Designed miniproteins, single chains. Designs and how they scored, part 94

Each design is a single chain, and the fold is of that chain. pLDDT is the mean over its residues in the fold that is shown.

## One batch from the design tools (miniprotein)

Design m3278
Fold by ESMFold2-Fast:
Structure m3278 (fold): chain A 73 residues (1-73)
Amino acid sequence: ETEKLLEEAKKEVDDAIEEGHKKGMSLEVIRQLGLGLIEAYKTLLENLGKEEEAKEIEKKLQAHLDKKLAEIE
């Protein structure tokens, strides 16, 4: 369950980075959009009482966002 949610969230982060880059948004703005998506997924899991899964998804999505932003710099 959490693994599927993580892959879905990574896809949304990838799509946000690609769309923002195509629209000429700054890397800082794209980063803030990615962080907003991460926070939304974290909050969803926390509201479901899955605090440990929320921490794990946050950690993995932050690493994924950092890696993807480095690739377009």
Scores: mean pLDDT 82

Design m3279
Fold by ESMFold2-Fast:
Structure m3279 (fold): chain A 57 residues (1-57)
Amino acid sequence: AAAEAAAAGEALVEALRAGDSAAVRQAGTKMHQALQAAKTEAERAAAIAASKRAGGG
């Protein structure tokens, strides 16, 4: 999730620095997958936080 997104981001930056279009595409796909997972986790956390605010009685 977050750690995978960070690792994917590092790989993407390295691929961009190298000018390797194939590596950029691969890193981009991995980053997209990691961000999707992180988004799902963030949405879950936000729902829990919203429930706590709405149902704090």
Scores: mean pLDDT 77

Design m3280
Fold by ESMFold2-Fast:
Structure m3280 (fold): chain A 87 residues (1-87)
Amino acid sequence: SAAAAREAAQAARDAEIAEKVARGKEVIEEWRRRGETERIEVLDILLEKSNENQKKQLYVAVAEMTTADPETQKEMWEALRKEAEAL
């Protein structure tokens, strides 16, 4: 049925988001372990001022950076840095 198809599609999207959130958290943990002080300072500012939905979006963004090309990673990181500096 169309309803079952919609539920399956939504479940797939939710699973993909959950996977990216988990991966983003793992990447941040790796950066903490590696002593990536500047990156962690930016992320801690953003996380401190974020609600639960914004935190999920931030983890997804971090996960997506790891699969992006170096130029895109640089642009995404500069965007996060500017956002943190504006706070």
Scores: mean pLDDT 83

Design m3281
Fold by ESMFold2-Fast:
Structure m3281 (fold): chain A 95 residues (1-95)
Amino acid sequence: SGLADAIVQVYLLALQADGRTPTPEELEAMRRGAELAVEYNKELDKAIKAGDSEKAREIVEKFVDDFAELHGLSPEERERVRKLMLETLDRHLAR
């Protein structure tokens, strides 16, 4: 599974925590967001391989902003996505 799959999974977990089942429109938006994540993944891979943890975090933060705008997320939903993605990044960096 790539970063796109991880992003979709994080969003699904957030919806599950809220007790919500995604609509077909929400699933399509999630897929488009995952496609956006694939583009960001190329920049993220370069930063991680360079050992630039600060730049890696900046790339993730920028992605979260773009993703939140794309999906019309509330500030609270954005913060949940941000926390989950940064936690995922931190686990990758701890290798």
Scores: mean pLDDT 75

Design m3282
Fold by ESMFold2-Fast:
Structure m3282 (fold): chain A 80 residues (1-80)
Amino acid sequence: TQQTIQLLQDMTNRAIQQLTSQGRSDRNSALQTATRLAIDLLGQMSQQDQQQVQQILLDNSDNPILGVRLAVQRLRDSYS
C-alpha cells in the first residue's frame, strides 16, 4: 500500500539524515545504506505483507523515488 512506500521513503530520508549527522556527506553511500535498511525492514514483515509489498514495488519499478527503485532492484536481485 501507499503506507509501505511512504515508510520506505521515510526510512531512506532518516538514514540520509543519520549518516549526515555522523559526518558522512557522500549521497551515494547514504543511499546504499538506506537501501540496505529498507531491505532489512522488508525482511522483518510477514510473508503475506512481503508479497503485497513486492507486487506494489513491481508496479512502481519506474517510481520517481530513487530509494523505492533501488529497493525493487535489490529485491529482484536477491530472488534471482
Scores: mean pLDDT 56

Design m3283
Fold by ESMFold2-Fast:
Structure m3283 (fold): chain A 110 residues (1-110)
Amino acid sequence: MVEELKEEIDYASKLPKEVRDVFIRDIMVRVKQLIDEGKAEEAIEVAEYILEKFPEYEARVHTLLGDAYEKLGKVDEALKHYERALKIAKESGNTDFAKELEERIKKLKE
């Protein structure tokens, strides 16, 4: 439920950074599960809430938004979010994450 996930995100704001990183990662896994269950609009709402509260997770959040828009058949929107995540990954030197995003973008542009 979107409200429960938002409450968990609010709770994460009270946690030390190392614990919060694990907590938000677990929430992101549940957001991905919502996308896989066909609840893409709910997943978008939760992902946007993470971005509002914790901009530090911007790259991962844009990846989830890309996944959600792809599930909705909104290919152009999905590409915009993946390309935003890719730009951040490259700027931060996260080579493995950048390569993963490049493969997703390539597959989607087939």
Scores: mean pLDDT 85

Design m3284
Fold by ESMFold2-Fast:
Structure m3284 (fold): chain A 56 residues (1-56)
Amino acid sequence: SSQLQQLADQMGQAIRAGDAEKAGQYAKQLANLLGHTDSADSAGKTAKVLAEERAK
């Protein structure tokens, strides 16, 4: 869906910008939209780590 595409794009932009908080938020929203709510916390944490590494 267009919403899934928008969330994926925003997550990628947040990771590239080193914005860990937004990267985590978008990753959790994306996981929830895909019906993987049990993985939402892990997805958010992973996206935050990726954004933090980009900020170095």
Scores: mean pLDDT 80

Design m3285
Fold by ESMFold2-Fast:
Structure m3285 (fold): chain A 86 residues (1-86)
Amino acid sequence: MKVAVLVRITVEPGKAKEALDAMEEAARSVPGVLEVRGFYTSDTEGVLVVLADSEEAARQAIDRIVEAAKKMPGVKSVEVRLEPLE
């Protein structure tokens, strides 16, 4: 079953691109991740969408994204939502 992962981030001003680029790289490194797209909603907010071929790949992508976010001092919050695709 394919799975979509939605990640919403809040960052320090000017850090959205850096944060999204790092999280996209982390997600793309996971086997079974099909697509990754980042969007800037403001200077302090961004959204990342990940399409995975399986729930296991989605979980691995989430783990890597969260770890990447924890290492970045400019990231203030990360919200993750997992959506099974029918």
Scores: mean pLDDT 81

Design m3286
Fold by ESMFold2-Fast:
Structure m3286 (fold): chain A 82 residues (1-82)
Amino acid sequence: MTPAEIEALRKKLAGLSEEERKKLAVEAYKKGDMVSFELAYELLSPKAQREVVSEIVAEELRKIGDEIDEELKKKKEQAELS
């Protein structure tokens, strides 16, 4: 978490594909590495950012269970109406 590490990670992320950045963002979130998550997330397109959020929600569903699963179903229903 030094400024030099942040700069090095940002440069590495810029050289990666969008798919690789998405994978890094999800993995960083799963590890609790919020700095790496934020850096990877910021470099994603709006579409890819939405896909990462969707994957994170799915990972949270695996941990929290039925209540969040019901909320995800409601959000999908709202998205269809939008």
Scores: mean pLDDT 74

Design m3287
Fold by ESMFold2-Fast:
Structure m3287 (fold): chain A 84 residues (1-84)
Amino acid sequence: MEEEKKKALEEAKKKKEEAEKHREFMKEASEGVTALAEAMARVYPEMKPVAEKAKENAKKNAEKVEKEMEEEKKKAEEEAKKFL
């Protein structure tokens, strides 16, 4: 049982670190898409509606990934709590 407790705590720590790295990556990716969309709207004014929608989609995708990773962290923490 002590082995299982250590395993669960170690897994929760790994999930937290992975979620944080993934969130950082998605944030930078979203910022990159936003910069590209703004450049597109600047060069092709008629593409402003498409660029704006791309910015919104990138933001929503980043938020969705953050929510999913947060749920994974919460689930791992709940598993660890079962051994406390």
Scores: mean pLDDT 75

Design m3288
Fold by ESMFold2-Fast:
Parts: C-alpha cells; structure tokens; sequence
Structure m3288 (fold): chain A 98 residues (1-98)
C-alpha cells in the first residue's frame, strides 16, 4: 500500500544524491502547495546550472520542516518527509532510514 510510494521517494532521493544536486529548502507565506511548486520551479531555473535546486514550501508546512531539521534530516530528506506527511512521523523516520 504505502510501501510503493516510500520506495519511489527513496529511489528519487538516492538519484539526487548520486547526481550531486544541492537542495535548498525555503518556507514562504504561500496559500497552496501549487503556488510553492511554481515558485520552486522559477527559482530553480536560475540555479540549476550551478547544480542547485530550490524547493519552496508553504508556511503551513513550517512545523514539519522544523521537526525534520531537529531530527537531523538533510534538505533532500526533509523534502521526502513532506511527501510522506500523511504518515506518522515515526513511520516517516523508519522509511527514510531503511
């Protein structure tokens, strides 16, 4: 059920690390995830040539980002945790560590 989504997210995380892409996570006062995705794409288009991707998250996800940083997750793992936010936090950590 949820394992297939988790496996795909882990594979994408590994691909980003293998490619040497730097991920920067920013939180902005945006109303929707769609707005955050659009802004992420615009900012990343300017930095992609430098091997850097900028991911903007709406302020509603700030507590999740802060929790993930306190747990010692890097920016790529924070992004994976955002995609897995429908799971319990303990389950998210187990998936990212496995």
Amino acid sequence: MKKEIAEKIKEELEQLKEAGIEIEVRVAPLATISEAVALSDELSAKTLSQGKVIVVLPSSLKPLVEWAREEGLDNAEILAAVHLRFLDKETVLEILEA
Scores: mean pLDDT 72

Design m3289
Fold by ESMFold2-Fast:
Structure m3289 (fold): chain A 72 residues (1-72)
Amino acid sequence: SMEESIEKLVEYFSKTLGYDFSNPENREILRKAIEEAIKKYNLSYDAEEVLNDPKAVSMLKLEVAKALSANK
């Protein structure tokens, strides 16, 4: 499902990015950034397909970093 794919991506990025995701507020920013990036770039709803695409991963990292910076 879309929800399962988003949660898998949230878990991946929470472990690979240098931000504190023990804070629920930061996790919500991460989740929303992933959702918006999927819509904006018309990415696959399959998390494994997204994670196997280096361009998609780079786009997601950029959008997440941008969203976290805007919500400081």
Scores: mean pLDDT 76

Design m3290
Fold by ESMFold2-Fast:
Structure m3290 (fold): chain A 81 residues (1-81)
Amino acid sequence: SGEEALERVEHMAVGLYTLAAEKDLERARELAERYISLLPPELQPIVREYVEKMFEAIEAKDYEKFLEILKELADYFKSLA
């Protein structure tokens, strides 16, 4: 369901930020791909776009932008429910 997909993406986002803050970007990207692979195939390309924007924000150390992108992704999943 859209709610289950949203929960998975939220867990992924928290994990990505935590790993990147510890300077483990490779593991953060592996975590992202792992969570994306659990989503329905039709949603994977769209979620990958948001995840790339999240990584851009993390590398810029822009936590506010990271949360904005996460909210946009959450709103997208809510629109599917």
Scores: mean pLDDT 75

Design m3291
Fold by ESMFold2-Fast:
Structure m3291 (fold): chain A 100 residues (1-100)
Amino acid sequence: SEFQKLLDEIKKEFEDTLKKVEELYSRYRAEVARIRSPANTPEEQLARLDALEKEMDAEVKKIIDESGILQRDFITNFYKQMKADLEAERARLEAEAAAA
């Protein structure tokens, strides 16, 4: 039915959005692990984290711009949690740099 088609389209849009934010979070986690490598100095780790934040800001804006209105609050709230985690990581790196 036409109503079933509409439901399937809404479901697919949410599933596509969820996949994009899951891929963004997976990439964020992998990049943070790379940044924390002992091969990087504390100064390099902080600089790389700042660069990652700028990259994530641009990617989230793109996902929001490409998403329907119903998905935007979900993406925005998810990214606020990622930003909180990133700031906690920055604080840990700053503390480790100060202890060195």
Scores: mean pLDDT 83

Design m3292
Fold by ESMFold2-Fast:
Structure m3292 (fold): chain A 100 residues (1-100)
Amino acid sequence: RDELIKLLTSNEKVQKTLRELVDALDAGDVEKAKEYIDKILNDPSLSEEEKDILLWFAARLAIEHPKLSKEQVEELLDYLIEKTTNPALKASLKRLKELV
């Protein structure tokens, strides 16, 4: 996943936050994962488009993660849906939740 993170963003600070998000998901720590999502959303150096891409990446990581329970995945997707302001991304996240 480190290779994918490097392809997703050239911003080293954001890459570090994404690695921390992956580590939180690997630990099954949904609260810590939400904390890193908030860190991305509150980063003033990121555009709204960059934030949307990173939120989608977080949703994909959660769904594809073998260590997360269905309840943990649903909780994280609900959080991402709540935090998403882009209507197209919000609709896509709601559709992903229906598949869980």
Scores: mean pLDDT 80

Design m3293
Fold by ESMFold2-Fast:
Structure m3293 (fold): chain A 73 residues (1-73)
Amino acid sequence: SAREAAIARLQALQERVRRLAAAGQISQELADMAIQALQHVQQQLQDGKLTADQANAAVDQIEGIIEAAIAAN
């Protein structure tokens, strides 16, 4: 389902962010902020407060911020 796909994307990006911070490719501050934002989106999606489309848009935005931070190093 679209909801299951959005949850999988949220979990995959959380794991990627943790790995990037562990590798020193992004700051721990950015990683902590991104993980908190992704966990909040996941909770809102689970509570029916966000649609799968809104969750996907939030993932796209956070992913863009992470890619910009990597490119700036």
Scores: mean pLDDT 90

Design m3294
Fold by ESMFold2-Fast:
Structure m3294 (fold): chain A 76 residues (1-76)
Amino acid sequence: MNPFLLGTENGESLEEAKKRAEELGYTLPYGEIGKSGFSGLEIAKDLGLSEEEARELAKKLGLEETKGSGIQLPML
């Protein structure tokens, strides 16, 4: 679980939270493998968050589910 992203809905702006989510996805080990898209949903699942928690987080970050689509890598 990542309390940083969950906490951003209370005190931080959506833009700031979104920027951090993108940085987290890019720096994660799967960031190099997941070149097909750093979606919040995939990142949250990799971090151990449930799909429901990931969707709620994406909404708070203003990512809409259209951008947070689950892109599955062909070589995993």
Scores: mean pLDDT 46

Design m3295
Fold by ESMFold2-Fast:
Structure m3295 (fold): chain A 69 residues (1-69)
Amino acid sequence: DTVERAQQILDDAQQTVLYLTSGADYLRELGAKSTPEEAEILNKKADELLAAAKAAEDRARSEVEQLLK
């Protein structure tokens, strides 16, 4: 069922976004308690996780749009 597949894609993307966003939050919190040099590295890694979350959302939306014709 196309609709069931679309829902699965959206659910999977939501779980991925929550996982990556939680990881980014953790790294930012760790950075706030670290040296400036360590904070820079941790914040860069957090930004990469947030970019990956955005990419996962964008991909899921595109796949659902294409799947639903």
Scores: mean pLDDT 85

Design m3296
Fold by ESMFold2-Fast:
Structure m3296 (fold): chain A 101 residues (1-101)
Amino acid sequence: MRTAVVVAGDNGEEALEKGREAIAEMEEGDHLLIVLKDGSNKSGREAAKELVELARERRIGATIETNLEHAVRIASQNEVKAFRGAGSGEELLEEIREKLA
């Protein structure tokens, strides 16, 4: 399964923009993995929910993940086509990339 990874930091607007970019490059049957750097951040959570709805409209699967190890496991089981980091999420995105090798 083709997967795009979007890491949402504390800026929900930037996360939404990066997520929209990923979705625009995806096809029906692909999967969007949304990683929240801080699951308690309201702005990031709201952006993640909107991205799930946008993915649904395009018939793309979507998963929200707050645990780095779980996110790496999901990504490693799929063909990753795109990585998008938003603000403070960029460092976590690099960690995910390194763990995928």
Scores: mean pLDDT 73

Design m3297
Fold by ESMFold2-Fast:
Structure m3297 (fold): chain A 90 residues (1-90)
Amino acid sequence: SEEKKKLIEVLEYLKKLAEELKDWSKEELLEAFDLLDDRIEKFSKYLSDELKELLSETMKRIREILETLDPKEAVEKIIELLEETKKKIE
C-alpha cells in the first residue's frame, strides 16, 4: 500500500539521520529527535491505527535508547530497531 511505502520512506530517513548524527552529543541527539517527534506525530495521524501504533512504539524505543546508551552505541541500536520495524511492514 502507499501508506506502507511512505512509512518505509520515513524509517529509511530516520536511519540515515541517525547515521549522520553519530558524532553528536547525547543532548544534541535528544533535541534533534524531540523536534523530529513533532513532525512524526503529524504524519502518523494519516496512518492506519496498526501502523500508527507501530511507529509510535518505534519512536518511544528510539527515545529510550538515546536516554540510556552512549551516542555511538545508541545510533547502532537505533539503526537495528529501524531495520526490524521496516521488516514488519514489508
Scores: mean pLDDT 80

Design m3298
Fold by ESMFold2-Fast:
Structure m3298 (fold): chain A 95 residues (1-95)
Amino acid sequence: SNEELRELGDKALEALKRRDYETALEYADKAYEISPLLGTAIRLAVEALRARERGDELTAGIHIGLLGIVLGVAKVIKDEVSEKQIEKLLELVLG
């Protein structure tokens, strides 16, 4: 459901804010069953933050760029729930 997808995105965002990547990836897998776009976006956000933590700005930039592409796909297919959650993920990885 749209509500379940929104909640999974919010829980993944909370896990990412505390750098709990294992929990974020569990939510990515659950989100993927409802929306492959949101599940993929959460995984890309994990890899972007992991790359930043090790000082790998090139790899972080690539994953952030791919997250931007996934946001564009959500807009084209009119998946408004995934779009909103992906915007929040992109804001987190850019900040």
Scores: mean pLDDT 91

Design m3299
Fold by ESMFold2-Fast:
Structure m3299 (fold): chain A 65 residues (1-65)
Amino acid sequence: SPLEEMRESQLENFRRLASVVPLDDFERMADRSIAWVRERYPDQPDFVAEFEKRVQEILDEYKKK
């Protein structure tokens, strides 16, 4: 679906950005993206939950390094 394609593209961008931006900046970007998706797609809770989960997984991986 177009939403799933958008999600995968956004997640790929986050993985790339994590290699070039400081953790504090990456955390702010992640928080803003999650907030935006929650506001923009209130009628798609499964999509929002999956996006938030996968962004948090990326963030957690980088916090452990």
Scores: mean pLDDT 80

Design m3300
Fold by ESMFold2-Fast:
Structure m3300 (fold): chain A 79 residues (1-79)
Amino acid sequence: ELSLEEMKKMAEELLKLIKEEHPELSEIVDKYEKKIREAKTKEELIEILEELLNFLKSTPSVDSSLVALVEHFLKLAKE
C-alpha cells in the first residue's frame, strides 16, 4: 500500500508532466499542486485527484493518454 507521502510525490510528478505538456494549464496545475500539498489524508488526496481528472476530461486540448494516466494513478491510490 502507498503511504500518503508516496502518493503526494507521485501526484506532484504527474502535475509536473501535465504542466510540461500543457503550459497553458500552469495556473490550474499550480492550484491543484497546492491542494495536494495541503492534503492531510489519502481520502482528501483522492478527492482532489478526482476533481483534477474531471477538469482534464472537460479540457479539449488534453489527450486521452494523459487522462488514462491520471485514471490509472487514481485506481492505484484507491487500492
Scores: mean pLDDT 80

Design m3301
Fold by ESMFold2-Fast:
Structure m3301 (fold): chain A 113 residues (1-113)
Amino acid sequence: MEAARLARVRAGVDAFLAALRAAGWTVSGVEKVSEDSAIITLESPAGETKTIIVHAPTPEARAIAEAKLAELEPEIARARAETGRAADVMVWETANRAEVDAVVARFEEALAA
């Protein structure tokens, strides 16, 4: 069951990346914040940004994600107001740490390409 879930997680990230690449978006950053949480940053050719906070369903990982979301939302709103460029943040909760690692690996492959 877990191997099939990991395959679907990877396929979902690949589909998401394909859609973003078709729109000209690139992965600009991948940062592991803890063993079970990561921040992924994407950028458009126009300088628009999208941030994805990925975390496992642990109390510690959720607290880190909530703290980062609270930090980023005012900064994204300010950047949007000051530059007129679109910016947003998304939170992705995974079933476990292995799925966080699978998501991170796919985005790291995209960043290296």
Scores: mean pLDDT 79

Design m3302
Fold by ESMFold2-Fast:
Structure m3302 (fold): chain A 81 residues (1-81)
Amino acid sequence: SMEVEELKEQIRRELLEWLRQHPEASYKEQAFALAAASEAMLYAEQGRLDEGIEVLKQLKEKAPPELQAFLDRMIDLLKKT
């Protein structure tokens, strides 16, 4: 659907913006951000928003401090859809 495609585009945009703002980020931090965005896009595509939010909350508990706000943003995007 258009709504799902717009959500996926916004997730991708937020990921690219985070990577651009954190050129010093370690490969592990970059991989974590990519994994979180990929999970958000996968659950959005499947229409499983509540499950996606739960997965992202679990990822947030394991996320380093610099990714906490990024995970919150991913969660908020799924909640508002």
Scores: mean pLDDT 86

Design m3303
Fold by ESMFold2-Fast:
Structure m3303 (fold): chain A 94 residues (1-94)
Amino acid sequence: MDEEVRERIVKLLQEKTGLSKEDAERLAEKFLERFSDLPPEVRLELAELLVEGASLAAIAMIMTGRGIPLTVEELERIEELRKELEELVKKQKE
């Protein structure tokens, strides 16, 4: 279950952002660790929205509309991971 979620997030990061396998695995691990309190299916949904470049407001709106409202703390974790993703993508585009 968790291994399948991790593999899907890694694949999503590589396909959508062009990150190396190593950077994608590192970011996926941080994502799963920071959202360990959320169900695996919700973690996948958040990873998809983050990787597609959705704004925090858009993510909050979409998740609320799906019956999964995010807390302020969860939105802060998303912003941290988004910044880390942007830094890794910039490094790869060198």
Scores: mean pLDDT 75

Design m3304
Fold by ESMFold2-Fast:
Structure m3304 (fold): chain A 85 residues (1-85)
Amino acid sequence: SEAAALYKELEEEYQPIYEKNPTEEVKREIAIDVLEREIKLLEKLLAKEPSEELEKKLEMLKEVLKLMTEEKVEPEEAVKIAAEK
């Protein structure tokens, strides 16, 4: 699947970084990059076939990304805030 291919690519790219016990800042940067790539994948899937469930997930992930990047919210809190909307 396209999702499985994306996660394998992300794992291969970031595994060497995690082996070096990265700082919280680096872990946050990785989380943001993963989120951005998931958003792009969902946009691509929605372009092929509309889905209300995928549209809601895309809107949630975009809100999480905004909270993490623009408002500097921690990932767990960002997910909680996005889920309450």
Scores: mean pLDDT 76

Design m3305
Fold by ESMFold2-Fast:
Structure m3305 (fold): chain A 70 residues (1-70)
Amino acid sequence: GAAAGAAASAGAKEASGADVALDDEGARQYTLGGSTGKREDGAAGMRAGMLAGGASEEQAERAYRATLEG
């Protein structure tokens, strides 16, 4: 099928997902994963936590990369 559509809402995740409640939930998820894993495992846990907290894929990927580098 032909893909025809127009994205109306874009990049609004920060305003609609950057709430303190989601941030706290994401941090909690990451903490549990990171406490039992190595650097790669911790980075994956952070990425999963950010995605669970409502972060964008791009932001989660960037955090994952930063964790591996630092």
Scores: mean pLDDT 59

Design m3306
Fold by ESMFold2-Fast:
Structure m3306 (fold): chain A 76 residues (1-76)
Amino acid sequence: MPSIEELVEETLELYLELLRKYLSKQLAQGKITQEQMEKYLAEVESKLPELREYLLENPEEAKELKAYLEKKLAEL
């Protein structure tokens, strides 16, 4: 059984994976530039420590978010 810390880290990894795939699709469609994608990813990554702390205090929300992200990644 994964620890709460492992659950949260896996959830954040899935979140970044979904975001990268979404932005890559937008880039391929010419809706954003490579520089805009990199800037947006850097901004999101800078906010991850706050999100990590929130999810560690709210493990049930982390579980729900993980399930949602896994579903969305499977639909891509």
Scores: mean pLDDT 82

Design m3307
Fold by ESMFold2-Fast:
Structure m3307 (fold): chain A 63 residues (1-63)
Amino acid sequence: GAKLDVSGVPDELLEKIGETYGISVEELRALNGATAEEVAKALGLSLVTARVLVAELNAANKK
């Protein structure tokens, strides 16, 4: 699957998306480059939820 890329996402947008899942900006930043499977393990999410989160964050990183 796609790897998480939040390098270009503003902190305000990361906070808003992360809040939906109960996850801090610092936790999301630390997972930059992680796969959905790695995100699921690190954050205690289902793989389905982690895939949605990675897709939303990667979409937010597009100009």
Scores: mean pLDDT 80

Design m3308
Fold by ESMFold2-Fast:
Structure m3308 (fold): chain A 75 residues (1-75)
Amino acid sequence: SDAEIDELVDEIGRVLDEILRLIEGIEDPEERRRWTEELIRLVRELQRAVAARDLDELRRILARARELLRQLRES
């Protein structure tokens, strides 16, 4: 349903905002670039999943975003 899509998109957006904030704090330009490339890839996947109304893909994207956030926090 649209409500389930909207809720997943909102949650993914919150995780992506936190990822972006952490990336902006990275002092090494090469490391910052690598994380930014991963974030851009994830945003493109999100845009495609929203256009397709693909709930299963949105759930996978949320899981991947959470994993990326975890890795970034541990780096």
Scores: mean pLDDT 89

Design m3309
Fold by ESMFold2-Fast:
Structure m3309 (fold): chain A 86 residues (1-86)
Amino acid sequence: MSPRVTTSPDVTVKEGGSATFTQTSSQVADSIDWFKDGELVKRSTNSSSSTLTLKNVTLADSGTYTSVAEKDGHGGVASSTLTVLP
């Protein structure tokens, strides 16, 4: 069965601050991958949760972060938005 996944809520931070997103999977996933604009930014393996931490954020870090958990060929996906203020 596909894992059920949740991601932490949208985050707003000032430029130079830090942001964290946590994905939780209902099952231990073979992989949990984080993407921004289709680009892989972090991979975790053999885990039921993964935390993406962004430090010293810039305006270019604003956007949608998508986490994908996969187990036994089945995937779950969740997304959160980061807003960086000048």
Scores: mean pLDDT 82

Design m3310
Fold by ESMFold2-Fast:
Structure m3310 (fold): chain A 68 residues (1-68)
Amino acid sequence: MELSAEEVRAIIAETTGVVPSDRLAETLANLINDGASEEEIANFLQTALGLSPEAARRAARALVEAAK
């Protein structure tokens, strides 16, 4: 299933309390829809949003599950 930027924003907000910008959410949605791994998504979240490793892993898992 193709994940929307709005869905990405909602999932990150629910799992971490951080609301990403529309541009970051769109970039992340594209990475997920292109088949990026949970680890790649977690690394992106740490770099782009400054999330802790734990928060990034939780959000990445939720995003991967939502895209199934």
Scores: mean pLDDT 83

Design m3311
Fold by ESMFold2-Fast:
Structure m3311 (fold): chain A 100 residues (1-100)
Amino acid sequence: MEKEEELLVERAKAEFERLDPDGSGYITKEELKAWFEERGVELTDEEIDAILQKLDKDGSGKITPEEFIDYLAEREKKANPEHQEVIDKAREKFLEELKS
C-alpha cells in the first residue's frame, strides 16, 4: 500500500506540474483546457465552464491544487472503491507536500 500511495502522489505531482507550468499555485481555465486537449479531449468554452463549476467551489475561475486533487481522488474512488483509503492518504500527502 505505501508504494501505491507514493505512485499516486507522484502521478498527481506530474499532472499538477503539467497544469501549472508557471508555478502560480492554482490551475486556470486555459491550463485545464490544455490538459484535456493533451488527452485527446477538445472542449468548448461552455463545456470547460461546466467542469469549472464543479471543481471551483468558490467561483473564482481558478482551481486550487486541493480542488484538483479532490476531483482526481473522486474519479479514482469511483473506478476503484476498494482503494478509497489509499487514495485518501495519497491526496493528504500530496497536499502536505504542496504546503511545504
Scores: mean pLDDT 69

